# Designed miniproteins, single chains, part 4

Each design is a single chain, and the fold is of that chain. pLDDT is the mean over its residues in the fold that is shown.

## One batch from the design tools (miniprotein)

Design m103
Fold by ESMFold2-Fast:
Formats: sequence, C-alpha cells, structure tokens
Structure m103 (fold): chain A 106 residues (1-106)
Amino acid sequence: ISQLIMLKRYADAARVLERQIARNPSADLYTTLGGIYFRMGDFDRAIESFQKALAMDPNFSDAWFGLGRVYFRMGDNDRAIDYFNKALALDPNNQGARRNLDQIKR
C-alpha cells in the first residue's frame, strides 16, 4: 500500500472526526484526531488536538500517551518520558506507554 493512499485515508478520517467534534466534542474524539495527525506526520495539529482533549478531560490517559508519542518522535525524550509517566499514572494498563518508556530507558 502506497504512502499517498494511507495519507488520503487519514485525511478523510480526520474530516469525518472534525464533523463529529463540531456536533458533539469529546476528549476521545480529539484524542483520535490527534492520533490521525500524528500518523500523517502533522505534529503541530497532533499536539493541538491532544491539548484540546486534555482541556476537556485532564485525566484522559490516551491524550497524555499521544503527546508522549509526538515528543518521542520529535526527539524530545525528557517530555516524552514525563507524558508517558502521566499516562501510566492514570492508566497502569497502558501497554503502549510502558513499551515506549522501556525503549527510551534502554
């Protein structure tokens, strides 16, 4: 599957989520939108979406995990560690955050 086909599918998914958010915003929808922008490589929009999720629910573990992934990808390991630790403090079963922390601390 080509990168262009994947990027188009992510862009289409983002548009659907933006319409859902316009009708009924939630931390979950903003977190999902942030994850899509992250997969597209749009880190600025990913961070903005995760921050909007956290403005609605500061205890939303998946949004803290999302910020950790973005900062890790950008090479900011210190912020990534802080955000992954926050995600695990809120949800100890977040296997993604645990795996990413293990990878950084190797």
Scores: mean pLDDT 87

Design m104
Fold by ESMFold2-Fast:
Structure m104 (fold): chain A 63 residues (1-63)
Amino acid sequence: MTDEEVGVLAIALAVAKIYDASQEEIRRLAENVLGKETVDRYGLHTASREEALAILERLLAEA
């Protein structure tokens, strides 16, 4: 993950948490930042809202 992708993901994730974004909104945000292949790899399309947030926070922390 690039420094630019990390920055965009961090801001987008913070906004999603503040506005209580839905599972579908979180998935689309992840697809827009990380790409569909990465989203499919981590199972974000089948994850719950809470699981999707946890996966994205983990990816951000490992960047």
Scores: mean pLDDT 74

Design m105
Fold by ESMFold2-Fast:
Structure m105 (fold): chain A 77 residues (1-77)
Amino acid sequence: GPLEEARAALERALALAEAAGQPEIVAALRRALEALEAGDLTAAAEALREAYLLAQEKGLPEVVAHLKKAAEALSKL
């Protein structure tokens, strides 16, 4: 369902950010996952937005693509 889709997309974005050596994006994605597990959708969306803006600034199109998938899944919750 949308929760599992959001989690999977965030976990993929996290793995890509770690591989790219982007500690600020990794930190934002960890906060998004922690908020999602806690059921805090507002905090999850805020952390996702921070990760999205950082990923665009750093020029990480694959991270941006997975964050778009996560945002779409969150919008269905």
Scores: mean pLDDT 89

Design m106
Fold by ESMFold2-Fast:
Order: C-alpha cells, then structure tokens, then sequence
Structure m106 (fold): chain A 66 residues (1-66)
C-alpha cells in the first residue's frame, strides 16, 4: 500500500543520509566526525537499520579518537 511504500522510501532516505555522513566524517577531524555522527544518530533514530549503522560508526570513531 501507499503508506508501506512511503515508510520504505523514508528508511532508504535515512540510510542515504547515513552514507553521506560517513563519507563526510572520513574527510573530517575526529572531533568534527564525532559531532556529525551524533547529529546523524539523532536524525535517523526512527529508522532502526540507519540508526544501528550510525551508532556503530560513531562508536568506532570515538574508540579511535580516545
């Protein structure tokens, strides 16, 4: 149905936003990457697949920066 298609498209867009944030984080300083990824986690909190990917990336960057 139309609602199911809209939800799938929103989740795909959330994952695209995570991909863009990961690409930007690769070019940023660790401090800036951490700030960007925290914002991304908040923005995709309603989308489990995107949230998990963003949280994993944030955890990896924080571990490397420590």
Amino acid sequence: AAAEKARKEAEEQANRNVDAALEAARRASPDRAIRMLRVTVENVSGYPSAKKRAEEALREVEAEAA
Scores: mean pLDDT 81

Design m107
Fold by ESMFold2-Fast:
Structure m107 (fold): chain A 109 residues (1-109)
Amino acid sequence: MEDMVVFAGRAAPSGSSRSAEALATSGALLAKYLYEENKEVFEKEEYPDYTVYRKTLTRTVDGVEVTLELTVTELRGASEADVEALKAAFLAEAAAAGWAGAVFAEPAP
């Protein structure tokens, strides 16, 4: 079965949207790298139609503690519409929870 995989990063706090987006982008790329190289570092949640891998990292940037959440979602038997729905839900959840930046990384060809 061909699984669709979505790589995402979120960053807080909201001190600067640009800095948060840059950190979230780095998080999404790191999620992809760790998923391909060492999937075991993630916390795994299995559901019938999808699996979520999550990892939270804390780092200090300019004396401010920043939280990065790395998320990888494997969608089983999914369409492109399912992927877009997942991305929309992720962005809405991030905004509702007060995350300053949320971005996705595309799979390498």
Scores: mean pLDDT 74

Design m108
Fold by ESMFold2-Fast:
Structure m108 (fold): chain A 63 residues (1-63)
Amino acid sequence: SAALEAAIAEVRRLAERNGGKITREQLAFVARRYLGIPFSVVFANLPETVGVEEAEAFLRRHS
């Protein structure tokens, strides 16, 4: 979906600035903005720092 691809693009953009990783907070904001995923789902399932591949896999599983 266009929303999923936009979410993945934003995750990749954020990860470029931080050695291929993003914070759980950054992923939570992206997931809520593009896919309507509640913050609680992200915080329950992922550590404080998330690799881009795991972040993308999470978004694909929950979209």
Scores: mean pLDDT 86

Design m109
Fold by ESMFold2-Fast:
Structure m109 (fold): chain A 80 residues (1-80)
Amino acid sequence: MEEERLKEEEEKEELLKRAEEEIKRTVELIGQLDPEKTEQFKRALEEQLEYLRDASAEKLRKFYEGLKHSTEKLEEELEK
């Protein structure tokens, strides 16, 4: 039980850190495309992350995957 909980907490902590970094990257890219919307997206994503701090690692992983996908799409748009 303790080992399983420790592994889940480690995964959750890593996912939170990665999600925070992806939020910063996504917000920066949105700012380059549409600066006026940057604050709205930043606040919404930060609020979602705060909610997910008390959620399972599975929910955090899905959120992170979604952020990463959004970042990739924004980078593609900026490279054109």
Scores: mean pLDDT 76

Design m110
Fold by ESMFold2-Fast:
Structure m110 (fold): chain A 82 residues (1-82)
Amino acid sequence: KIAELQAKMDKLLSSLKDPLARERAKEIGRLSDLVIQGDSSAASRMSAVLLLGSIDIPDEKDRKLLTEYMKTAQQIVDLALA
């Protein structure tokens, strides 16, 4: 379950071209990894990054990819905290 979602995140990240979208995705990925490793405080920090959303990303395709990345990261966190 989690490994499949991590593989999906890796594919989404490799498809992102916009530098801002890539940096936001990398930060989200780092925080989701910390939650998996037992740092539940990283979940709150990830929620703050997720609130930034993808609306400020100028490329429509990258906005959709980043949104899917955010949803996938949230699914990982929900599974890790369940």
Scores: mean pLDDT 83

Design m111
Fold by ESMFold2-Fast:
Structure m111 (fold): chain A 100 residues (1-100)
Amino acid sequence: SREELLELLEEIIEELEEIIKEAKENGADPSFIKRLEHLKEELKDALKKFKENPETTDERMRQSILGFMEFLISVSSSNPEVKKKLEELKKKVEEKLREI
């Protein structure tokens, strides 16, 4: 449902905030951290837009979520630890999307 997809987006944002926090604590490159923080803000903006546009289809939201996860993973190639965590998060997201 739409409500479950919005909740999943909120969970993804929270998980991404924790991944960024841990990466900072582990001394990840500041430019890389800034990029992840920018992408997190883009995801928050997307969530706000989905809430403001109830006509957005579930399929469009699902495609946007998966596309965003793929993009996060692609920009994390320089940090294998963060990339692994994002790949694990994507797997959990795909499992939840099958239940929605």
Scores: mean pLDDT 85

Design m112
Fold by ESMFold2-Fast:
Structure m112 (fold): chain A 79 residues (1-79)
Amino acid sequence: SKEEEAKKAIDELKTVAENTAAQLRAMGRPAEADRILAEANEGIKKAESLLKQGKYDEAIKVAKDTLERLEREAVRAVL
């Protein structure tokens, strides 16, 4: 179902954000970890709002777009 797919996309974003922040903190980059979590939380909030409105495709897109942005920013933060 689209609702289940949207919930999974949001859960994946939450998991990746937490793991990325933990890795950045372990590398001595706590400010970058805090920034990544703040951006992830903004995307999660937006995706959850869309999910509650029944806008599953938009919720999936927001969650996936946020995840891709977070991954690019994390790579740049450690290079």
Scores: mean pLDDT 86

Design m113
Fold by ESMFold2-Fast:
Structure m113 (fold): chain A 78 residues (1-78)
Amino acid sequence: GPPKYNVTTTVKFSDGSEEVIERKDLTVEQAIGTILRGIGIALDYELKNGGKIVDIKREETENEDGVVEIKLTLTVEK
């Protein structure tokens, strides 16, 4: 069938707090939505709280079952 996705998005804030979204066994459309939600959290903080996204780290692997694992980490500084 079509590939499945496991997605973790982490937004790290300058105060040391983190907001994490983890979803598993996703369709490609659900994976895109999860990634966009994580980006949206970082942008919301940037635009409303005067912070800036200073780093974006993306890691992608495929497990033995053919599931694509995506980890996205965004760092936001004030």
Scores: mean pLDDT 84

Design m114
Fold by ESMFold2-Fast:
Structure m114 (fold): chain A 78 residues (1-78)
Amino acid sequence: EKAKELAREYVMLENVREAVDRGRETGFLSDEEADALKAQIDADLERVRAEYASLTPEEQKEFDEERKKIRELIEKKN
């Protein structure tokens, strides 16, 4: 379950990061605001990647499969 929870967190962070880039493109966010938000998100992504590296190979596979599943669901709905 830990690996799946970590994968859900990672995908959420990726999705929010993409939303920040969209906000910059549409003018909803300034360059400064977008850069600050991305820096915070990137720090969280680095933490999740570090946790991923500490997982067993079996847990890493579970993470990869859950991440792929969630990304496919997001792409189909959005």
Scores: mean pLDDT 83

Design m115
Fold by ESMFold2-Fast:
Structure m115 (fold): chain A 94 residues (1-94)
Amino acid sequence: SLLERVRAVVLEVLASFGLTSPRVRELAEKLAEALTDILLGKDVEKARKEAVEVLREIAEEGGLSEEGLLALEDALLEALAADPELMEVFRKTV
């Protein structure tokens, strides 16, 4: 499913930043749901707000600086854009 692909991408990106705690895993599932809603054009404004809130929580849990959070956001967008199926949806909704 689309959600499963987004979740896999999110977890891989978070792991590349050393963010692998059980708490981060829980937050990653919420982030994947919000990102999937954005990609599907469902409640996009609400989903964007949820994605931002969850990303801040992940940054706080992982001890990321503001620069680290921006790097994480860029890495997530790049990784989502690199998936061919997600890229087609991303181009239409972002």
Scores: mean pLDDT 81

Design m116
Fold by ESMFold2-Fast:
Structure m116 (fold): chain A 65 residues (1-65)
Amino acid sequence: MREEFAELVRTDPKALQERAYELAYNGDGKSVNLLLEVASEHGDDDTVLAVGEAALKGFLRRRES
């Protein structure tokens, strides 16, 4: 999982954001925290912010459902 997230930070940050949203929507806070940690280690500030925003949107959408 860490290695998969690190590859997405480098190769496909949009897919990383989509994964953050899906994990958050499913209530998987542990995986969201891991993904944010990996984004912070390997990505830039814009990547971390975008991933965080996607996760927040996923959690909020979960509460509507």
Scores: mean pLDDT 82

Design m117
Fold by ESMFold2-Fast:
Structure m117 (fold): chain A 60 residues (1-60)
Amino acid sequence: SKEELVKEAVEEGKKLGLSQEQIDTVVDVVEHTSRLVSEEKAREATKRVIEDMKARQERA
């Protein structure tokens, strides 16, 4: 479900040390993407956003 996908994204973001602002952005992406594509593709897009945010944090 969308709620489970959002929960998974929030927990993964917290686990990776993302800020609340970054987590809020990921949740927004999940909610928008889930309305346009399948749950599988929404999960894929969410993982890519989290990975990008983590990579940027590591370069800072």
Scores: mean pLDDT 76

Design m118
Fold by ESMFold2-Fast:
Structure m118 (fold): chain A 88 residues (1-88)
Amino acid sequence: APAVAGAGVDGENGEKMSKAGAEYARQHGGTSGYAATDDGKFGSVGVAAPTREQAEKAANAGLKGMEDAGGTAWRAVPSGPAPVPPGS
């Protein structure tokens, strides 16, 4: 089965941050989805890849993308299910 990983951030525009993170994750070999709270204050990226190492690498790239878009990390990348945004 594919491995999964994810990351989450706090910030001013959750949708923009999460979308940027998902794009970074895709560029690093993961299939990715993203979610943000309605108020835009929180965002997350979930990643699936053929191996745990690839999923973690892609999720870390996603976290970097979200941070580059103005996010502050609120959860470390796990070797497991994507984190949900706080308040979701």
Scores: mean pLDDT 69

Design m119
Fold by ESMFold2-Fast:
Structure m119 (fold): chain A 74 residues (1-74)
Amino acid sequence: ESIKQDLKVAELIIKSLEEGDSDSAALAASVLHVTGDEEVSKKSGEILEAISKGDLKKAIELARKLAEELKKRL
């Protein structure tokens, strides 16, 4: 159940980044960093770092990888 919610937030990060809304993407990634398990927290932290560095391509790739890993855990 929590994994399903984490997946929805990861998909929101991807959508926000694709729409150029870095603030919404950073907020969503911050939620996962605080509320996610160890792996989700680590991966969302990496997404936040990429956003802060302006590397949106890397942030999208990391968010997509996180979403795929969460889908496998369902």
Scores: mean pLDDT 83

Design m120
Fold by ESMFold2-Fast:
Formats: structure tokens, sequence, C-alpha cells
Structure m120 (fold): chain A 64 residues (1-64)
């Protein structure tokens, strides 16, 4: 339906916005070698990997 297509588009836009935020956070931390910064970098990298799965699920929903 048109309503479902719009919802999927809005979800994709939200995921892309979140991806951009995470990438910006990693860029801000890239030159910070403190233990806290390194731990935050790992958290954001894991979040990006989980986001890849969210994009895959969204693609599956578009095909169903």
Amino acid sequence: SAAEEKRLQEMEEQLKKFESILKKKLEELKNDNTPDALRQQRVYEIALKNLELSFELLEMRKEG
C-alpha cells in the first residue's frame, strides 16, 4: 500500500540519519586514544554493524 511504502521510506530516512550521526561520532573520536574514547569507538562500530542488519531487514520488507 502507499501508506506502507511511505512508512518504509520514513524508516529508511531515519536509519540513514542514525548512520550519519554514528559516522560523525567516530570521526570526532578518531584522533582520541584515551581508554574511554577507544571504548566509545568500539560501541559506535558495533552500533554501525547492527545498523547494517536493520538495513537488510528493511530491504526484506520492501520485497515482501
Scores: mean pLDDT 85

Design m121
Fold by ESMFold2-Fast:
Structure m121 (fold): chain A 58 residues (1-58)
Amino acid sequence: SKEELEKELEEINKRLDELTRQGAQAVIDGDQATLARYVAESKELSERRKKIEEELKK
């Protein structure tokens, strides 16, 4: 449903914000392994977000 998609979009945006903060800290700390995991997760979430946004525009 539209409501389920909107809720998923909100959850994705919250997670992306968290990953951005934690990713910035991982860069400062030189934690390349953690940064690589966060980059991969952010890519997957961003792709899912685009699909949800396209569906909601219909």
Scores: mean pLDDT 84

Design m122
Fold by ESMFold2-Fast:
Structure m122 (fold): chain A 83 residues (1-83)
Amino acid sequence: SPRQQRLLEGLDTFLEELDRQISDPSFSEEEKQQLEEIKGEVEKIREQVKNLDPDDVSGLNELLEKFMKLVSEFGKIVARRLA
């Protein structure tokens, strides 16, 4: 599915950004742990998307919603550095 492929591409891009941020020495150990936990949840979503039936629109939408919540959580951690 083109939508499923687009979500996988978004997940992969986000994982690359997470790895970049985790490698940043300005984050505390607690913040790095939070980023690692987000990474683990994103990797679980990626595996679920790969194993999803291409016709399961509801399942794809649920995984997209979970992904967007993780993106929001990540954004809050990063925004703390800009404040």
Scores: mean pLDDT 84

Design m123
Fold by ESMFold2-Fast:
Structure m123 (fold): chain A 91 residues (1-91)
Amino acid sequence: MREEIVENGKRLTARLEARWAELPEETRKKLEEELQKELEELKKQGLSEKEAIEAVLPKFLEMLLKLGVITEEEVKEYLETLELIRKLAEE
């Protein structure tokens, strides 16, 4: 079970990276700037790097959905996989 969840996470990450690579460079830079600002703000609030990344991931997926880069189904799949990985970290 654990290895299957991790492998599914890798598959989803690779698919997301492929979608990201198809975006215009200008669009990628704007998204990276927005995410960087969010991460820095969360870190200033005392969140760890891991906590900040976990908090910003849903916002990132929503931005990609609004741009039509990923589907609503893919957003749900990513969020569900993240939740499963989080549960595995707690054993």
Scores: mean pLDDT 73

Design m124
Fold by ESMFold2-Fast:
Structure m124 (fold): chain A 90 residues (1-90)
Amino acid sequence: SNKDEILELGAELGLLTMLYNSLVKYEPHIPQDLRDRVRSLLDRGQELVVKAENLVQQGKEDSPEAKKLIAEAQRVLAETQALLAELKAV
């Protein structure tokens, strides 16, 4: 269901945030521009997830707006994961 997808997106955002914080803590040589890019993507992901959760509270989880937010959040989190993989290679 869209509710389950939104819950899974929130969990993925949490995991990616934890991985980013771990990388920054244990690999301090990561360039600042890459850190800023990941932070920006995580902030955007959080914004989209919060908006989707608000639609769930309104009973609008199956709306076109909710579907669009889910799709955009999935893209942003996929981009975040790809960039985090690049940070691990540095």
Scores: mean pLDDT 84

Design m125
Fold by ESMFold2-Fast:
Structure m125 (fold): chain A 75 residues (1-75)
Amino acid sequence: SEGIENARRAIELTREVIEDPSNAATAAAALLLAAMSENPEVVKLIREAIDAVEAGDLEKAREYLKKAEEVVKSL
């Protein structure tokens, strides 16, 4: 379950991005790990969460992160 492990790591890094939006390297790593999960819904939700962080909407970012966590729990 390398895909599930990569999805969980993407979620954790996205949480770090929400806590420290200035860390562009963490955002890039989260997106890469989401892609490496090979789950299109995880990729979509992590991208939306990071886009929300870039827009300054941390509430929306947390909503997308929560949806991504729900998807991964179903795997």
Scores: mean pLDDT 86

Design m126
Fold by ESMFold2-Fast:
Structure m126 (fold): chain A 76 residues (1-76)
Amino acid sequence: GIEEQIELLEEAAKITEYPEVAKEIAEIARKVKEGELSPEEAAERAEKLKKEEPEAFKAVEKAVAEVAKKRLEEKR
């Protein structure tokens, strides 16, 4: 769920070239979890970030996929 996505983003921030963007995406997800942001508002913020920083957003997505793959390999 959303908690696992936040953990993946925090781990991605440790390995990506764009840790600040990874942290910003994690913060958006955390605010949704805590009820400070609606899913629709979060989607709008994420789309704006993707438009302003497309290369950084792509790099963070790759880092998240790498972390997720490693966790799957460790969990069987």
Scores: mean pLDDT 80

Design m127
Fold by ESMFold2-Fast:
Structure m127 (fold): chain A 93 residues (1-93)
Amino acid sequence: MTLTVEVSLAIEGGKLRATAVARAAGSGETLVLSLYARVGDKLTFLASRTAPAEAGGVVTLTVELDEQNVDAIIAVAYDAASGETATATAEAP
């Protein structure tokens, strides 16, 4: 099974909630999951989480930010054991 990452967006009032879910090929692998906001050609770092993958190899990271001036949220997952990287993008509506 290949490293995968997904990102989903929810909007409530003036807040954008971005949730990224990374899934490793196996349990016990260390995943680094990072979230970035894109505005035009500029990427801004939002948050990262480093955690061992548990119960099916899943690591989740959620951030909240102002919905104005964001074109997309980009999630990047890195598996430290394999060196594999996965990327997902969710565009703001």
Scores: mean pLDDT 77

Design m128
Fold by ESMFold2-Fast:
Structure m128 (fold): chain A 99 residues (1-99)
Amino acid sequence: MEEEERRRREEALRRLEELLRRMIELTLTSAVDLALMRREGAPEEEIERLRRREEEELRRLSEEAARVFEEMGDLEAAEEIRRSYGAAEDILLQRVVAA
């Protein structure tokens, strides 16, 4: 039945929307935290630790997005995200808005 295929596609799009939202929230929160730490004169080592933690979380969210695209059969989007995790937010925005 076409109904099950449609339901799977709708569920995948909802998952991509949630991932995009989390990535945007993480990026904004990280920018604010880093700016605050620099302004307060935090040690560079502490700032670098925060940057690495945020980078690891962004990579995790990007991998989740790539898996969702693979599940949907969009292998090109999944491969592009894995080549450049920094592009994941733009790819998600384009695909979610176009859907």
Scores: mean pLDDT 79

Design m129
Fold by ESMFold2-Fast:
Structure m129 (fold): chain A 96 residues (1-96)
Amino acid sequence: SREKLLFLFHIIATSGTLTVIEEQIRRGKAISQDQIDGLKTEIDRVKKFLPKEDAEKLSRLLDEILDNIKNKDYQGTLKSLEELQELLNEISKKIM
């Protein structure tokens, strides 16, 4: 369906944003507010397609990423980014 295809495109876009953030952290670069706002927007778009349980899990992982960035816990940030990527991969498999 067109809805499933659109949902998959939002997941791919979000995954791409997470990859960019991960690479910036690995290079010791600060994450901009525009990148944080963009990630929040992309996650909100994905959540609209999800059952409540998966949407809540996605929100929790986003909050962990944001808290880790705020606290300059870069190892915690990388771990939370990986967990969010794994969740997006699991969700994409359910769409197919």
Scores: mean pLDDT 86

Design m130
Fold by ESMFold2-Fast:
Structure m130 (fold): chain A 59 residues (1-59)
Amino acid sequence: MLVYGIRKHPDYKEELKPGDEVITNDGYKGTVVAVAGNVAAVRFEEDVPLRGLTIVGKL
């Protein structure tokens, strides 16, 4: 399983917690496993490109 430290988009003001399902700027969906400030560790069920990802929403 792939886990990445993903920064929240600057305009995304909502609090994230472990177990939240989120979507990235590239449309990839993942589950939050840990949060530290503006960075969330997100587990993806598929391979995502190694490039800049930000969390833009919560599902």
Scores: mean pLDDT 73

Design m131
Fold by ESMFold2-Fast:
Structure m131 (fold): chain A 70 residues (1-70)
Amino acid sequence: MKEFEMVSAPDAAEEAAREKFKGAELMSLNEVLEKIKEIEKESSKVEVKGEITELDGFDVYYYKVVAEEK
């Protein structure tokens, strides 16, 4: 199993997002979607969990992807 953590935040909330989601890769929402698409293409089973968190009045999108390669 491989785990991937990604977070997407507006520039004003980037510092708060990095502090809250340590170890998660900061990227745009489009980059998150492309990465998930690539993982799904190369994996036999993929579980995606998305979470929306409000930081300083901004919506921050967190994604955890668990993938199994056969």
Scores: mean pLDDT 80

Design m132
Fold by ESMFold2-Fast:
Parts: structure tokens; sequence; C-alpha cells
Structure m132 (fold): chain A 112 residues (1-112)
């Protein structure tokens, strides 16, 4: 699936510190997955977890607005999956673990 390729490339770019490009690829992957599988599909879990991980790194780099935006998107994906599949679904648990790690590091500003 094209979304998988975008997700893997986005993760690679994030590791290289190419944050703006990584965000663009994650946003493209999210749109593709939502269009093809719907907004609550378990396949979104890996993407949402990757977004939360990138948000933690953006926070460390002082890019707080971008971090807050990605965090909010990951939370929304987790919320929709929990509503559709229940909070104990493995995909939901995967995203909630990534979100919990980010929350433990302190609050982010509201996304603009």
Amino acid sequence: MRARELLEEGKRLAEEGRFEEAIELFEEAEELLRRELGPAHPALAELASAMAELARRLRREGRLDEAARLFARAEEIARLMAEAHGPAHPAVIEVEIALALLRMEGPLPEPK
C-alpha cells in the first residue's frame, strides 16, 4: 500500500532531522489511509504512533506548535479507533502508549 511507503519514508526523514518533509509525508499517508480504509481503521495505529514519536522529537527541538499539531492528530486517530473498536483493541493500546510517553514529558500548547 502506498501509505506504508509514505510512512516508512517519513520515519526515515524524521530520523535525519528533516522534520517538515516527514510531517508532509505523514499527512499524505493519513489522508490516503482515511480515504481508502476510513478514519478509524486499525492500520492508522502505526501512523498515529509515528506522529506521536515525531511530536516528542519536535518538542525536544523547540518546535512546539508542530509538536502540538501532530500530538492532536494522533490523539484524534486514537479516539476514533477507540470509539469504533473499543479502548482495549491492540491498535488503540499501541497509540495510547506512544501518547502516554509524550504526555509524561509535560503539556504542549494548543495547536493553531
Scores: mean pLDDT 83

Design m133
Fold by ESMFold2-Fast:
Structure m133 (fold): chain A 80 residues (1-80)
Amino acid sequence: SALAEFEAALAEFLETLEAVLRAYVADPSLSREEILADLTAAADAFVDEEAARLGLSPEQTAAARARLRAEVRAMVDRLA
């Protein structure tokens, strides 16, 4: 299903995002606020691209966006 394909792509994206976050945390020129903003923008772009690719409904897209934004906040809270 489209939702199952989205969940698989999301899992790979979250692994990549955590690696990027670890690199960002190691950069003393970046603030926590800048890191959160950049990762949130990347997350939003990922949701928009995958929703378009898989034909997700507006409701499914909104739910996926809310979930991914929550995951990004949790990662930043844990690692930054």
Scores: mean pLDDT 83

Design m134
Fold by ESMFold2-Fast:
Structure m134 (fold): chain A 71 residues (1-71)
Amino acid sequence: DELNKKLREKAKEAVEKSKNKVSESAVGGVVLQAALDFEEALESIELLSKDWSKEDIEIIKEKAKEVYEEV
């Protein structure tokens, strides 16, 4: 519960900082994967990033790394 709440907070923060509105559920999925497997999270970003700007991708990668380093 605590971890899921923290992951949602990180996903929401990434969405708010993005220049283009990205899907909160997609970002949440990437952040959750980062907690479990960082390499798989990077592959998910690559797959989902077709609709995202380079700046949004950078923000999401930074949040994924934060989650990975904390877990």
Scores: mean pLDDT 67

Design m135
Fold by ESMFold2-Fast:
Structure m135 (fold): chain A 81 residues (1-81)
Amino acid sequence: GDRQKKIALGVQELGKKYNLSQATIAFLTEFLSQKLPESADLSQEQLELYILTSLDLIPSLSHRQEIAKAFGVDLPSTLKT
């Protein structure tokens, strides 16, 4: 639907801004589609905030590390699984 397309476009723009791999872009698109409430603002700022506040909920260590590095945030060593 329109919401799914807006999320996909938003994640693609973030991927370009932060130089994310296509695999991580695809993962984030699906992750946000499942995790974001339908009332969520799909602005770049809100998508970025949701990703950053949900890093510990991402099951893939490789995706967590890529996103954290790209956004310039440190992953706590406790998130190594």
Scores: mean pLDDT 76

Design m136
Fold by ESMFold2-Fast:
Formats: C-alpha cells, sequence, structure tokens
Structure m136 (fold): chain A 62 residues (1-62)
C-alpha cells in the first residue's frame, strides 16, 4: 500500500547514484513524529502496520 511505501522511505534516503543512505537519528525522530501525526488519518485496517513500523523505527534509534 501507499502507507507502507511511505513508511519505508521514512527510514532511508537515496543518493544521486541510487545507493541507499540511512537517516540520521534526528531525521528518524522527525519521520516518527510525522508518522504519529498521520495515524488518525490512516484507515483502521492499516493502523497496526503503521504502529509496528513506528516501533521498528524507534528501536533503530537505540
Amino acid sequence: SSVLTSVAKQAETVSADGVLTPKSDAQLQQAIANLRAQLPAVPAEHRPSVEGAIEALEERLK
């Protein structure tokens, strides 16, 4: 789904040569905040997946 694709992009960036670059801790924290802000607009059927993705991103910060 578009929601899961957006979540995946929140964790990584793509360099000009197509190489994936991990986001900094500050960028990951911003991505988590953005995903949390989107939760009320996420369809109920996809909400558990988005919540799981937020948890996974938070685990990456530790």
Scores: mean pLDDT 64

Design m137
Fold by ESMFold2-Fast:
Structure m137 (fold): chain A 115 residues (1-115)
Amino acid sequence: MEAVKYIKEAQEAFGKGDYESAIEYLRKAAEADPELKELVEKAIEVIKKIQEEIKKLEEELEKTEDPEERRKLVARIVALKLQMIGILTSLGLVAEKKNQQLRDELEAYLDSFLK
């Protein structure tokens, strides 16, 4: 129950653009539920990698004046933000449902980013 609450707080912080607080809430979720620890830690690693990619794309966007290239950069940034939202939503469902199949599917998805 505590882990579900922390994941929900992470989702809300993320929605406000407070990525530092979102990561901290995910760490608290991992501490609250040892069965979720490895999955949450993998999710944190993937989210951090996505955030680093978004930062590089946003820096490139600031230097880009061509409208078509700006459009492509914005589309990629939006897609990456949606991927992070999907990870947080899936973590919440895994924590709430305790479904092993859903957990295994999310872990396989996260592993695809870590390879």
Scores: mean pLDDT 84

